# Designs tried in a protein design run: designed miniproteins, single chains, continued (5). Part 3

Each design is a single chain, and the fold is of that chain. pLDDT is the mean over its residues in the fold that is shown.

## One batch from the design tools (miniprotein)

Design m16077
Fold by ESMFold2-Fast:
Structure m16077 (fold): chain A 77 residues (1-77)
Amino acid sequence: MKIEVITPTGKKYEIDYKEGMTLKEVAEKAKLRTIRYLPDFKIPKNVKKIIFIETDDPSAKPKIVGDTLYVPVILFK
């Protein structure tokens, strides 16, 4: 199964999903190199789309709405 990934800059990638895949693995495949902080999180099986949202809040948590996973990331400036 492929997951659609949208970066904070709006770039889109399709990534092959494997069970137990982490946000770090997805971020690497989506070429997100400027991440200062990323939540340690395993991607659920029902997720079809991941949207990375830039934030300055280190307490912000991933949120699932339908089949979309919203992921807060802190980027290097």
Scores: mean pLDDT 76

Design m16078
Fold by ESMFold2-Fast:
Order: C-alpha cells, then sequence, then structure tokens
Structure m16078 (fold): chain A 61 residues (1-61)
C-alpha cells in the first residue's frame, strides 16, 4: 500500500505540473492525499491520489 500510494502521488503531482490549469477540487484532493501519506494513512492517501488523477483526466476530455 505505501509503495502504491507513493506512486499514485507522484503521478498526480506530474499531471498537476503538466497542466496550465487544474481545478481547485483536484488540488484539494492532492493536498489531502499528501497529508494522509505523511500521517501513515496509506489507504486514504492512495484513494485521494487516485481521485485527483481521475478528476484531472476527466478535465482533459
Amino acid sequence: MADEAAEALVRAKNLIQELPEVSPEALEDYRRAVEAFAQGKYDEALELARRTIELIEKEKE
């Protein structure tokens, strides 16, 4: 779980950095994912990071 959460966070960060504009909702989910990871809540961090990725991918449509 920790490795999967870290990978998802890296992917979410890269997507945020690649886009000129990202929704406040996606940015908030990413921030919460980073905080959850720092607290050792790897399952929550993974879910929030995946939500961030999903929101950004939907915005690219």
Scores: mean pLDDT 79

Design m16079
Fold by ESMFold2-Fast:
Structure m16079 (fold): chain A 99 residues (1-99)
Amino acid sequence: GKEEAIKNLKKAKDYLEQALEVARAEGRTDSAEFLEKAIEYVDKAIEAVKSGDYETAKENLLKAIDYLNEAYKVASPEVRELILKAAEYIFKALDALDK
């Protein structure tokens, strides 16, 4: 449900913020830019869930996943691990929206 989805999206965002800090520290500007976009779409998804617009929330999460796939391609192993953890919580949020 709604509360479970928001909880999982906030955890996903925490991992993405960590990934962004590591990417910036490494000077990986391409990875950092894709992570910034992924965070933007996770934030839009959280707001959509809060308003009860689950269709818009799902659309924004799919866009976030697309940006995470692009970030992953240019990321270091450390950033890749954080991206995978964030993705796990995004998929848990998507599952919660179907319940």
Scores: mean pLDDT 91

Design m16080
Fold by ESMFold2-Fast:
Order: C-alpha cells, then structure tokens, then sequence
Structure m16080 (fold): chain A 102 residues (1-102)
C-alpha cells in the first residue's frame, strides 16, 4: 500500500528533521497518485534529485508502471541518503533498476 509506505517514510523524515525530504516525498507520491506523464515525472526527478535524463525516465517508468515492491525500492533509493539507508548516488540507483528490469 503506497499510502502506508508514504506515511512510514514521512514519519522517518520527520524524526530526522528533514523538511526538504518531506516536501520531496509528498510531491513524489502526489505525482504518482495523479498519474502524471512519464515525461513530467522524469523532469521532476532531473530537477529535484539531479538524475540524468536517461535514468530519470527509467525511474519514472518504474514509479508509474511498476509493482508496489518495485516502487518502494526505487523511492527508498531516491530518498535513502536522507533516511541513512544509502551512501550511494546515481550508480546505486542504476544497479537497482538493472536488477528490477531484467
């Protein structure tokens, strides 16, 4: 359940005092719920997370068309540094997507 995952994620960011992380998470979940285009979500990911255009489109596709488990993994990776769950950057996200899409 994306709503339950969002609530847990927002609580984790609140405990860390990460107001920007909460704003990014809320906007990301809003875009997924509103079924924005892959192109619109990819632009958001490039602007707010600094993803390359190719990686942003791959991430957007998983977030809009993937299973809940795939969405959870990708969202966790995007916000993972803010949650203390990841020290990696774009390469960690690429490795995750390569595992999900093969």
Amino acid sequence: DLDAYEERLLRALERLGDERGKELARKLFEMIRNRVSEEELARFLQEEFGLSPDLARRVARVLLEGSPDEQYLVIGSLLGRRLGLSSGGEEDLRRLLDGLLR
Scores: mean pLDDT 77

Design m16081
Fold by ESMFold2-Fast:
Structure m16081 (fold): chain A 70 residues (1-70)
Amino acid sequence: GAEEVLQAYEARGDRAMEARALAGLGREYYNQGKYEEAREYFERALEIARELGDERLVAEVETLLKEVDA
């Protein structure tokens, strides 16, 4: 499943794909109405995006976090 894909990226050290997988999981939980779980995944994705200096991904995930809080 999606968590297995995340574990594979973590094991490989593919931080960019790990951040994208986390954001995708967050969106999946958001679409299911599981806003607390969605927030946790988005926060994890945001941490990695900031570590990478990926300003575009940071902006995307910050927007998703605002949607959870709305």
Scores: mean pLDDT 82

Design m16082
Fold by ESMFold2-Fast:
Structure m16082 (fold): chain A 65 residues (1-65)
Amino acid sequence: MAEERRRVEEQVERMAATLLKLGVPTSEVNRLVAEVRKLIDEGRVEEARQYLLSRTAELVEALEA
């Protein structure tokens, strides 16, 4: 359980950095990070992972070329 929590925490930090590099607004990235960390703190690690993946995909799709 501790290993999965650490993995999701590392993933959210890495995805946040990637989204910022892609030009996603800092406000949207901060919202994503806050929600993922909230779910992790509540022990909802799998929901945190699912939210991270779904929201990241949505934010990337919203980017204009």
Scores: mean pLDDT 80

Design m16083
Fold by ESMFold2-Fast:
Structure m16083 (fold): chain A 72 residues (1-72)
Amino acid sequence: MLTPGELRILKVLADHGPLTASELARLLGISVGTARRRLNRLKEKGLIAATKGEETLYTLSSAGRAALAKAE
């Protein structure tokens, strides 16, 4: 079962597409450190993917989309 905080992050990623930790932090009104910690937890659960480049971009996995659809 997803926590309300986890569900909110998944929904933001669904609505805004690939985001950096800094962009997510700004949208949620949290620190970048808190955003990175939460994103790493969701990545460990397989609900998001991280693509490394000039900046790390986070996006929903297929499992993350399924979990969000089931929760809504």
Scores: mean pLDDT 80

Design m16084
Fold by ESMFold2-Fast:
Structure m16084 (fold): chain A 62 residues (1-62)
Amino acid sequence: MSAEELEKKVVEKAKELAKQGLSSEEISEKLDKEFGEELSKLSADQAQRISAAAAQAATDTV
């Protein structure tokens, strides 16, 4: 999976979980469990960018 594909999946999952009313902490934990291995295969910059994008997508929910 490319970094762009992973970013889209992670952001989409974060939005889905936020829409379900999960807390930012629960969203972060689920994303780490589901995508943690894929994120660890990326560069630190790419992993941080994806994590920031997911957090940004979730933060407007709570």
Scores: mean pLDDT 76

Design m16085
Fold by ESMFold2-Fast:
Formats: sequence, structure tokens, C-alpha cells
Structure m16085 (fold): chain A 57 residues (1-57)
Amino acid sequence: EAGELARQAVEAARAGDRETAERLLAEASKILRETLPPELADIVTARMRQEVERALA
């Protein structure tokens, strides 16, 4: 599910694996766009991306 993929993306980012983090984030985003209204999916996706970028910093 999208939440589990997002969690794994943040963990990959903390390990320094940007490629895996971006791939998992893309998969989570796809699921969100299929299940949520577009505006809500975009908001949730943006929040997940911020968490990944924070973990990479």
C-alpha cells in the first residue's frame, strides 16, 4: 500500500539510496493517484517527497 511504500522510501533515503527512495516514492504516488482525488493525491505526494528530501539532507 502507499503508506508502506512511503515508509520504505524514507528508510532508503536515510541509508543514502536516493534511487531506491525515488522509485518507491513514484510507486506510492501512482497508487495515491488511483485511489484519491487528484488534488489530495498531489498534496500527500508532496508531503512524502518532503520527508524523503529531509532524510537525504
Scores: mean pLDDT 79

Design m16086
Fold by ESMFold2-Fast:
Parts: structure tokens; C-alpha cells; sequence
Structure m16086 (fold): chain A 94 residues (1-94)
């Protein structure tokens, strides 16, 4: 929350939304987004805190990933990876 107030220099938010994901598809997409974010931050040599919230209905899923990292580069990489993984997983759930 505090990092978001500082124009997101060390924080990022990724959101993925897709039709047909349902509750299980949204949970799987959330796990993929969290894993991708953690791996991307690690690749930048930084530590990151990743929080994932998944919401799914029968024909709709939403995955929101919030990242706080030690560096702006790691936060950006993690948020981008989370968005990409979440979108791909939601599309794959169709």
C-alpha cells in the first residue's frame, strides 16, 4: 500500500481477465501469476512480495497480482510476468 502511494517505483499491479475461466480457472491463473512474478523478481536478483487475488464465476475470471520489490526493475519485471502468465492461464482455461 505505501509503495503504491510513492508512484509505484518499487511496486506494480497486474490484472488479467478472461471469459470461461470459472472459479477453478481463476485459481489456477492466480497460482501461475504468483509463480511468474516471484521467478521474474528472482531473475533480477531481488526479493519481492507477491499478493494474488482471484475471483471467478462460471464464465468469467479475474486475477489481480500486486508486487512489492526491492528495485523498480524487479517490480516491473514481476508485474509484467504476472500479467502475461495470468492472461495465458485464463485463455488456456477456455
Amino acid sequence: ARAEAEAGRTSGVARAEGPGAGPLGAEVAGGSAATAAAMAARGEGARARVEVRSRGEENHGVVETRVEAETEEAARAAAEAAARAGKGSLEGAL
Scores: mean pLDDT 69

Design m16087
Fold by ESMFold2-Fast:
Parts: structure tokens; C-alpha cells; sequence
Structure m16087 (fold): chain A 72 residues (1-72)
């Protein structure tokens, strides 16, 4: 059950980052994108503390979000 819940959370965070990448390409407000990326990073960091077994997947999400922040 815990693994299934984490899979859903990981998928949700990944989908959020992909959506923000698309929004950035379409010229959405960089301040709004940055705020959403900060929320994703914060949630992923908290999940890493609670579920260290998913640290690799969470680090990939964090790196992708931080890369997008650097581009905008």
C-alpha cells in the first residue's frame, strides 16, 4: 500500500513539472512557474526525509524542477 501511494505521489510530482515545462515554453509568467517549482521541490524534499528508499526518483524530480528554474 505505501509503495502504491508513493508511486502515485511520484507520478503527480513528475506530471506537475512536465506541465510547468510546457507552460514555460508557451510564455507563461515566470514568477508563477517559479512558485509552483518551489512547491514541487519542497514536497519532494519532505518526501525524501520520510521515504529515503525513493530518494533517487525524488532527486530526479528535484533536478528537473531546478533546471527549469534556471531557464526562466
Amino acid sequence: MEDSLMAARLAGLSIRVVGLEVDAELGADPEKIRRELEEVIKEAEELKKKYPQFAEELDEIIERAEELKEKI
Scores: mean pLDDT 84

Design m16088
Fold by ESMFold2-Fast:
Structure m16088 (fold): chain A 60 residues (1-60)
Amino acid sequence: DLGMSDEQKRRVLERALKVAKELGAPKSYIDRLEELLKNGPTDEELEEIIAFLNAVDAAR
């Protein structure tokens, strides 16, 4: 339980999808993010996505 609202989860996914497309991430990863936006992520999937965004920010 990450304590996030459904709207906050959606915003994280939208941000991750935008960043993934800008960085040229594999199509399989982009497709997975789009599917999670439609069906909702598990807490584990959301943690992986947050880790991705943190890694991108740390690499700048």
Scores: mean pLDDT 79

Design m16089
Fold by ESMFold2-Fast:
Structure m16089 (fold): chain A 98 residues (1-98)
Amino acid sequence: MRERTVAITLEIGDELQEEVDRRGWDVADPAVQRELLERAAERSRDTDPATHLYFEGALYLLDGKYEEAAELFTEAYRLLGYNVTKEEILEKIKEFLK
């Protein structure tokens, strides 16, 4: 668990979390989390397709749309050269949320 949470924190924390702290936004607020993920997805659109799909998947997770999130995460992993199925990703999502 630490390994995956660290990966998420590295991307959002260094660029967006510092700005969030300066602005006084509450990162526990789902609306704030959504805005940060939307900005991250827009910024990665033209530079890193896998990262872009990952952030879009995270947005669907915030909405509780696990099927759509699993689909986007599966596509992101496939772009990185991994042979994973949507079912495997969906099971992992459900396991993490418990």
Scores: mean pLDDT 66

Design m16090
Fold by ESMFold2-Fast:
Structure m16090 (fold): chain A 55 residues (1-55)
Amino acid sequence: MLSADEAFAEANRVSREAREKGWSKEELKARFREIAERSSDPVVRALLLHEVRAL
């Protein structure tokens, strides 16, 4: 399980890689869902799922 800091760090890294590699919105959504599922903090999980919904 990821801490809040680890989850946000991984999400930021994935976002940068997605821009550099030209990932689809669907791939980025899938990656954020995986990070949210691995997060132990329910607030962090909710924030990441909100980002997925906003994409």
Scores: mean pLDDT 78

Design m16091
Fold by ESMFold2-Fast:
Structure m16091 (fold): chain A 83 residues (1-83)
Amino acid sequence: MKLEKAKELLKEAEEKLKEAVKAMKEGDYDKAIELAEEAIRLAREAARLFEEVGDKEGKLEAELVEGMAAIVLGVAKLLKKKG
């Protein structure tokens, strides 16, 4: 159960990250920020669950998604200010 939940949360984080990148390409920086923040939250929860079950590979994958979402968040915030 916990491992399957971690995988589902990771998949949701990846989907939110893809949506955030799409919103950023469309110039919707507010939506990109919101989606990137949600992707970070989901990826962190997935990493926590992977750590609890001892899945080191799953934890690394979740941490990678969190890192990518954090980059998207930072870029979206910068682009929003540049107009």
Scores: mean pLDDT 87

Design m16092
Fold by ESMFold2-Fast:
Structure m16092 (fold): chain A 66 residues (1-66)
Amino acid sequence: MEEAEKAAREQLLALGFPEEVVEEAIRRARELAEKSPEPISPDEFVELVFKIAEELLKERGIENPA
């Protein structure tokens, strides 16, 4: 998971997402993964982080830079 968090962080920052949105998305994804009855793969974790980050931008009315 640590490697998946790093990959998601680096990719989202490279796309121009605000650092605060990226960190919040990773935090929420980690909480969801820990509460999941099934283990989440690293690839599924990265996808979850991206989905949450996009939803956070939409929720806050920030234009998606990607």
Scores: mean pLDDT 78

Design m16093
Fold by ESMFold2-Fast:
Structure m16093 (fold): chain A 82 residues (1-82)
Amino acid sequence: ELAEQQAALEAHVAALAEKLSAEFPEKAEEIRELLARAAEAAKRYLEAVAAGDEEAAKAAAEEAEKAWAELVALVNEAKAKK
């Protein structure tokens, strides 16, 4: 179950990375890095929830939200320059 959830997350992140990198090739590396950070934090969240570690789950969720906010800001800046 946890492994399947992580695999689904990885597939979704890979699809987003491909789409956004194709649309913003000059920002491709930054986009992939931010998506990788968000995915890693999300995986830690899933692991913490499975282990019943509420403190680790909250920390991982906060890190995932921060990485996602940075990605959104980067994409918005790239769109504004087009």
Scores: mean pLDDT 79

Design m16094
Fold by ESMFold2-Fast:
Structure m16094 (fold): chain A 101 residues (1-101)
Amino acid sequence: MEIPKPDPNASKEEAIEMIKKAFDYLLEKYPDLPEDVRAEIRRVVELLEKSNLSKDDVIFLAKTVYIALKKIEESTDKEEQLGIIRNLVRHLLALLEEKEA
């Protein structure tokens, strides 16, 4: 499945949908992801749906996810790919939890 490129003219709802599709792609392509990473991905999706983030903030997050996915595809090392996924999910979780506080 081709991950849609973030559009700066996209609605907030469209940007959230792009991020959700990106995580669905990761879960499908990496079915052996550790449960802690899978739990963090589920938490990020829950926070995104409840988020009061601006459209520009969500588009920025979508771009961040897209860049990380490109780096994962360019990597040939499974451990490096997992590291990129862990760092991406932790970064998004930290940003979203800060906005909920």
Scores: mean pLDDT 76

Design m16095
Fold by ESMFold2-Fast:
Structure m16095 (fold): chain A 65 residues (1-65)
Amino acid sequence: GLEEALAELGKLGKELALEALARGDVQAMNQVENAAVRAAIALGEGASFEEAKELLLKGAKDAGA
């Protein structure tokens, strides 16, 4: 359901943000966190989990994460 999808998306976003932070890239960390928020909003607006995950992964890639 939505709760499980949000939890899984949040976990992925946190892992990507922490990987960026481990490299010393605070800007990439912040961009990944912002992408995770946008992905969560998309899920709440009726996007599929696959669409939301794609938004998060694209945000992370664009941030260099």
Scores: mean pLDDT 84

Design m16096
Fold by ESMFold2-Fast:
Formats: sequence, structure tokens, C-alpha cells
Structure m16096 (fold): chain A 87 residues (1-87)
Amino acid sequence: SEFDRVVAELRALAAQLPPDVRALLLEVLARLEALYAATTDPAEREALIETVRAYRDAVAYTVAAATPEAIAQLRAGLEYELAYLDA
């Protein structure tokens, strides 16, 4: 599926992130994978695909930029996502 393909791309990119950011990304991906497996709603599936695509683009940018600013922005985004998923 598109979701599985994008998640696989994200897992490959995760290897190039600092360990703390990598751990956050892997936690977000595990929860998004669980949500995708549990949902039967096409609109929820589309939203989850858009979410992982947005993270793929953000992670790819962060890896390419390799700046402290880009890393800090990605970390903050992943922390907010985890807080949202835990609510």
C-alpha cells in the first residue's frame, strides 16, 4: 500500500537522524501503523497517508539540510504528534 511504502521510506531515512529524533520518529510511526491497521474508514486512511507523506518530506528535508534548526523543528513536530496521539 501507499502507507506501507511511505513508512518504509521513513524507516530508511530514520537511520540518518540523531538518535533522540530517530527514537521519536520510530514511536510516531509505530502509533500511526497501529491506527492505520485498526481503521476501516477511507477518510481516516487518506488522512494517515497524508500524515506519513508530510513526515517523509519533513524528514527528507531535515536529513538534506543537516542544520541544528531543521533538527530542532523536526523534534518539536514529532513531540507534538506524540502528545496528540497520546490524548
Scores: mean pLDDT 88

Design m16097
Fold by ESMFold2-Fast:
Order: C-alpha cells, then sequence, then structure tokens
Structure m16097 (fold): chain A 56 residues (1-56)
C-alpha cells in the first residue's frame, strides 16, 4: 500500500523489507532491534511502521 511504498522510498529499502519490519513489530520485536537489522535508526523504524499502519 501507500505507506509501505513511502517508507521503502524514504529508507532506501525494498517494500518486502518494510513488510518484514512491520511483521517483526507485530511479533513484539523492539524498534531498536528492527532498526539494527536494517542499518537505520530506531526513530526511522518507528516512523516507517507507523506510516504503514496509518496509510495502509
Amino acid sequence: GLGTRLAAHELGLSEEQVRDMVRRAEAGESYAAIARRYGISPRQARGAIEAVRLLD
């Protein structure tokens, strides 16, 4: 959806990677742990996941 596409573009990640981030957050993984996996900040991970939740 739109949130996934926006987050992927802003982070330089694929849409599949953004979907993986959302799945990890839903499974209870912390934003810090998710951010570390993708080489981004916890703030960026939170922003991306929130964009998917709000726009998709």
Scores: mean pLDDT 86

Design m16098
Fold by ESMFold2-Fast:
Structure m16098 (fold): chain A 75 residues (1-75)
Amino acid sequence: SSLQQQLQQQQRQQQIQDFMDKGRQAAQDIIDAFPDRFNPEEAEQMIQAAGRSAGHNQEYRLTGQSTSGPPVTFG
């Protein structure tokens, strides 16, 4: 029975997606707070990078990295 493996994969995908959404929202909030600091291309790159980094960090936590890295930040 691979039910346990299937449940783990489903939970992991859901958690990664949730963190990606939160990462993108956090970046959007920063851009909205300081619109004059970012051009449109830079803003898009920041939002996408933040989402990807948040998802990657969550996957890292689930697959083998202990809690030793700094939080996801722009820069």
Scores: mean pLDDT 72

Design m16099
Fold by ESMFold2-Fast:
Structure m16099 (fold): chain A 74 residues (1-74)
Amino acid sequence: SVGAEIAALHKEAAERFAELARRYNATRTPDGVLTDEGARYGAEIVREGRELSTRINDLLAEEKALRAAGVDPG
């Protein structure tokens, strides 16, 4: 179901972003300065966030269309 796919993507996103956030935070120097590697992880989080938002929004639009047509997307 579309609803189940959306739920699965949200779960995957939460787990993936939590891991990327941990790596991003671990890439600071002892003085708290962000490394070049940390900056690259930050850019990766933004890119993956945009890609995932597009996928979720497409599924939400499909769910809305199915509900409008009287079809249960779940």
Scores: mean pLDDT 74

Design m16100
Fold by ESMFold2-Fast:
Structure m16100 (fold): chain A 79 residues (1-79)
Amino acid sequence: SLAEEGERLYEEGLEAEKAGDYETAGRKFYEAGLLFAQAGDYKRALEAFGLAAEAYNKAGDTKAALEAIDLAQRVQEQM
């Protein structure tokens, strides 16, 4: 399911963050957020996009961080 795939990507993001690979962590959390949102799980989508923004900021990828923040705001409007 979308939620199960999102959960797997979320876990991969956590592992990348532990390894200090913030760009990969950001991408994995971002992908997880999209899947959670598609599944209608807005709470987990919001959490995932927030973690993506934090990871992208740590990676110095300001544009990707802002995109994740924008998606987090859109998800919050659905709650």
Scores: mean pLDDT 90

Design m16101
Fold by ESMFold2-Fast:
Structure m16101 (fold): chain A 125 residues (1-125)
Amino acid sequence: SSAAREEALDLLYLAGAYLAQGDYEKALEYLEKAIETDPSLADNAGHLRLLGEVYAGQGKYEEAEEYYKKALELDPNDARSWRNLGEVYAKQGKYEEAIEYYQKALDLDPNDEEAKANLEKLQSS
């Protein structure tokens, strides 16, 4: 229902706020509550990206990679998911792939200063 969707979006907002604070356990709890409230969010690119960001914050890079890839299958134009995938690959020492993903992020959003800085750091090594 529309009411369930509104409640689920409020829960996603709270999950994002906890993620920004580094409270990954609460971020996951609120993401799970959002899916229980509106199961259609399971196929939502923004929801999947937030899951990836939580797992990346916890150092769970393989799980983060899988969620970012799923998000990009749904929305290949999400520059933030491409940048996040680059970051996760760089954290795993997969620098060649990280460079490719940062370049894709910058092709979509040339003003992404974080993607620019990370790309420059990898290319200067």
Scores: mean pLDDT 88

Design m16102
Fold by ESMFold2-Fast:
Structure m16102 (fold): chain A 75 residues (1-75)
Amino acid sequence: MTFRSMAVMMEDAAKQNSDDPKLAADYLAMAAMFYNLAGDYERAKELAKKALELDPDNELAQLALKSAERGLELK
């Protein structure tokens, strides 16, 4: 299983839980983390920002955003 396929699974989980913003934010943060591991920093940044819109205190989303921004500096 690739990191990109794991990210897609987490995005799908976020869609399934769209009625629970905190849980959806957790899944979006995990998806962003997997996109970072796959080297897709633009997508990771987008999803981490969406997670923070739903739950500003989401620690995983904050870490994923910082990681994506660092990855973009190398592009």
Scores: mean pLDDT 83

Design m16103
Fold by ESMFold2-Fast:
Structure m16103 (fold): chain A 88 residues (1-88)
Amino acid sequence: SPERLELKLAFLASVAIAALSLGDHETAKRYAEGAIELARKLLEQGHVLSDETIRVLKRAAEALKKAGYDDVSKEIEEVIAENERLRR
């Protein structure tokens, strides 16, 4: 179920944001990477991510970039760009 995987994706991204706010960079990185993997899988299957999910991903990318994880932030930005391309 793509919808169930998208809910999991949004949850993982939310946990990454929370972990960054607590200074737990290792947990934040692991959860962000998990969210990226699920997002890529969903987009590859033609499942377009919801605006709510994209909002959470944008927040995660901003938080990761502020924390110095530019590489992971860029991967999330690439996922958001691919989702926008598929919506057009």
Scores: mean pLDDT 89

Design m16104
Fold by ESMFold2-Fast:
Structure m16104 (fold): chain A 68 residues (1-68)
Amino acid sequence: MEVSRERAERAVVRLLIEGRISAEQAEAIGKALSTLPERVSAEELRAIAREAGLSDEQIEALLREVGV
C-alpha cells in the first residue's frame, strides 16, 4: 500500500505533538521523506523510521497514524 508523502509528514508531526517520538526522530524522518517521490510505500516508511531510530512500537504507531 502507498500513501502520500504529505500524509506521512502529517503523521510524523502528530506523533511529535503527542510526545510519541522525539524532535530528533521527527527531523530525521522529515529529511528522509523529502528525498522520496510524492507516494511512499509502507515498506519504505518502515525503513525510514527504523533508520531514524524509532522502536518497533513507534514504527507501528506511525503506520497506524498514516492509515496503513
Scores: mean pLDDT 82

Design m16105
Fold by ESMFold2-Fast:
Structure m16105 (fold): chain A 118 residues (1-118)
Amino acid sequence: MDYEKAIELFEETIEEDPNDAEAWYRLGVAYLKLGKYEKAIEYFQKAIELEEGKSAAAYANLGEAYLKQGKYEEAIEYFEKALELNPNFPHAWENLGKAYEKQGKEEKAKKYFELAKK
């Protein structure tokens, strides 16, 4: 997937319609895949605001961006929000386990890794 091309397209979309939550979300995903975590966080937060906190996918990807930055407490918070909205999100369970593992909470990490297995 050409993430640089996707960024150009969705930046044009939000210039015309700054309330297009999907375009903000897709920008966040593109920046996350390019390793630009601060930009990804900014765009996922905007998508969440526009969707009034109802996007499990946006919360899960926001958590991943924080996890990649080493901000484990914030990552845990957003993965928990994603799973509250949609408990059938195995990547959020796995990443929640990884965040607890990075904090040295091995028993909690093990529990969430088991929950990631369907």
Scores: mean pLDDT 84

Design m16106
Fold by ESMFold2-Fast:
Structure m16106 (fold): chain A 74 residues (1-74)
Amino acid sequence: SSTEEYLRELFEKDPEKAIELAEKYAKAAEQGGAYALASRMYELLSEILEKKGDFEKAKEAREKAKELRQKALE
């Protein structure tokens, strides 16, 4: 999506801001019950955290993405 492309590009210029916005979007989607969108946002968050070298937070985001994806299929 255009949002995912924007966040990937933002990461190259301002990694901290990209992570902050990705977290905000992921949490907002999760809290709103938009599980398919939340899963995609947590997948993106995991990817950019891994690029930054924050493997522990990347793993947590990836696990959340999997859980939310399963909720979306229910």
Scores: mean pLDDT 86

Design m16107
Fold by ESMFold2-Fast:
Structure m16107 (fold): chain A 103 residues (1-103)
Amino acid sequence: MTPEQKEKVVELVREAARILREAAEKSTDPFAQSTLRAVADQLERLAEEIEKSTDPEKVKERLQIAADGLTALSDVFKKQGYDEAAEALRRAAELLREAIEIV
């Protein structure tokens, strides 16, 4: 992975975290707020881990696990009626899948 590719991957992961943090701020449900904030914090940690990584294969694996997790959580939230939170999680997952294509 080139330095430019790494920078773009980190930017996409941070944008995913930002989307979830903004969705948390707009939510009036305490459960949705706390869950979205926790996931945003996890994505910010993932971005820091990617910045320090020299292994593109491990970066790709971590992004895939995160994207799959966000997709699964989005489906659960949609079934529970948290439509805006579910959409934010889906958009975050799409950004992580874009990051995977760069690695």
Scores: mean pLDDT 88

Design m16108
Fold by ESMFold2-Fast:
Structure m16108 (fold): chain A 72 residues (1-72)
Amino acid sequence: MELTPRELKALALLDTRGEMTVAQLAEALGISQATASRILRRLEAKGLVESFRDADGTTLYRLTEKGRALLA
């Protein structure tokens, strides 16, 4: 599976923190929200993360079963 260093770090952060917003990932990686959003969309396209909305309408991202298996 072809993952960039930033994609691997994003997966590791999601594994450690559970669920994250684009803003939380951007802050944790020291990057813009636009860059964090692009990373999360690529990981979602690969089936490694999934997005959902909480009760406040905030979009959260978490590891899929496939994403967790990759980090095991």
Scores: mean pLDDT 82

Design m16109
Fold by ESMFold2-Fast:
Structure m16109 (fold): chain A 56 residues (1-56)
Amino acid sequence: MEEEERQKKQEEVIEEASLGVKMLSYSAYAVSDKKEGKEEEYRKKAEEYQKKLDEL
């Protein structure tokens, strides 16, 4: 019972961490000059992951 509850909490933490990393990665890519013309697309992806984090 408690282990099942902790498993869900652990999965939520992993999901939050994954979304956070993706958001930060795309935010960094949006600021980077590495890919010309891709900054706006990366920014949109960062915003989408940020929204997913917000609803958690």
Scores: mean pLDDT 71

Design m16110
Fold by ESMFold2-Fast:
Structure m16110 (fold): chain A 62 residues (1-62)
Amino acid sequence: MPKIEELHNLMTKGDEAEKKGDYKTAADLYNKARDLAVSLGMHPGVIDDITSKANEAKKKAS
């Protein structure tokens, strides 16, 4: 399975969880997507965007 497809799936699931108000699950999924993006050596800007989404979800989970 292509790793980039796995990253896309994690982001999609995170977005779905956020739309449902499940911010804890969204934050977890975005963090997994970030870790995968780092592992794949993706551009810092992409990693920063994913990190921002994870941090926003964490704030809303409080």
Scores: mean pLDDT 82

Design m16111
Fold by ESMFold2-Fast:
Formats: sequence, structure tokens, C-alpha cells
Structure m16111 (fold): chain A 80 residues (1-80)
Amino acid sequence: LEEEVRRLAEEAERLAQEAAEAFRAGDYARAAELLARAAELLEEAARLAEEAGDEEMAEALRRAAERARAEAERMAALAA
């Protein structure tokens, strides 16, 4: 379970890095899609952490998901 939380968080981090590259290339639509996907993975990781009883990690992951979602919305606005 903890290993799966770590895997999801690592995948979300990779997507965030790809989103940063897309942003530098001016591809705001792709950056938005990648950040939205990262937020989904972080939400799933938070749910699993909560099920495991790690409320501190679940809260940290939920806050990370909220930040990724907010960035995705900003990127989507730039793409429009």
C-alpha cells in the first residue's frame, strides 16, 4: 500500500515535469492535460494513504493535488 502511494506520487511528479516542459514550449493545452492527470494520481495516492491511516501524508497529497489542479486551470485558461 505505501509502495503504491509512493509509485503514484512519483508518476505525478514525472507528469508535472513533462507539464513544465510543455509550458516552456508554449503548449499550454498539453501542460493543462498533464497537470490534470497529475492531480488525479495525487488524489488517488491521498485516498490510499488515508486508508492506510497516514492522515498527515493524505493531507499533504491532497494539498499537492489542489495545487496541480489550480495550475491545470491556469494553463487551460492560457490555451483558450
Scores: mean pLDDT 87

Design m16112
Fold by ESMFold2-Fast:
Structure m16112 (fold): chain A 89 residues (1-89)
Amino acid sequence: KYEEKIKKLEETLSKYPEDYAAWLELGKAYLKLKKYEEAIEAFQKALEIDPESGLAPEAYRLLAEAYKKLGEYEKAEEAEKKAEELEKK
């Protein structure tokens, strides 16, 4: 299920490497598979493309979730703060 979704997203990103939404969905799929390090990489790629996107607060919250799963509580707190800052603007 999620493995098939990941394959399709990888094909999309091969053709459109700056597709923010595709990187975000890839990270979400990795979270469902409990592949937290891969999820973090995908969310970071989305945020590198557009750190102020309307989807950026969601990406930062998902990044914080992945960091908490790995016990990286300080990094999770930093990501939550960035989500909050973007929502205030």
Scores: mean pLDDT 83

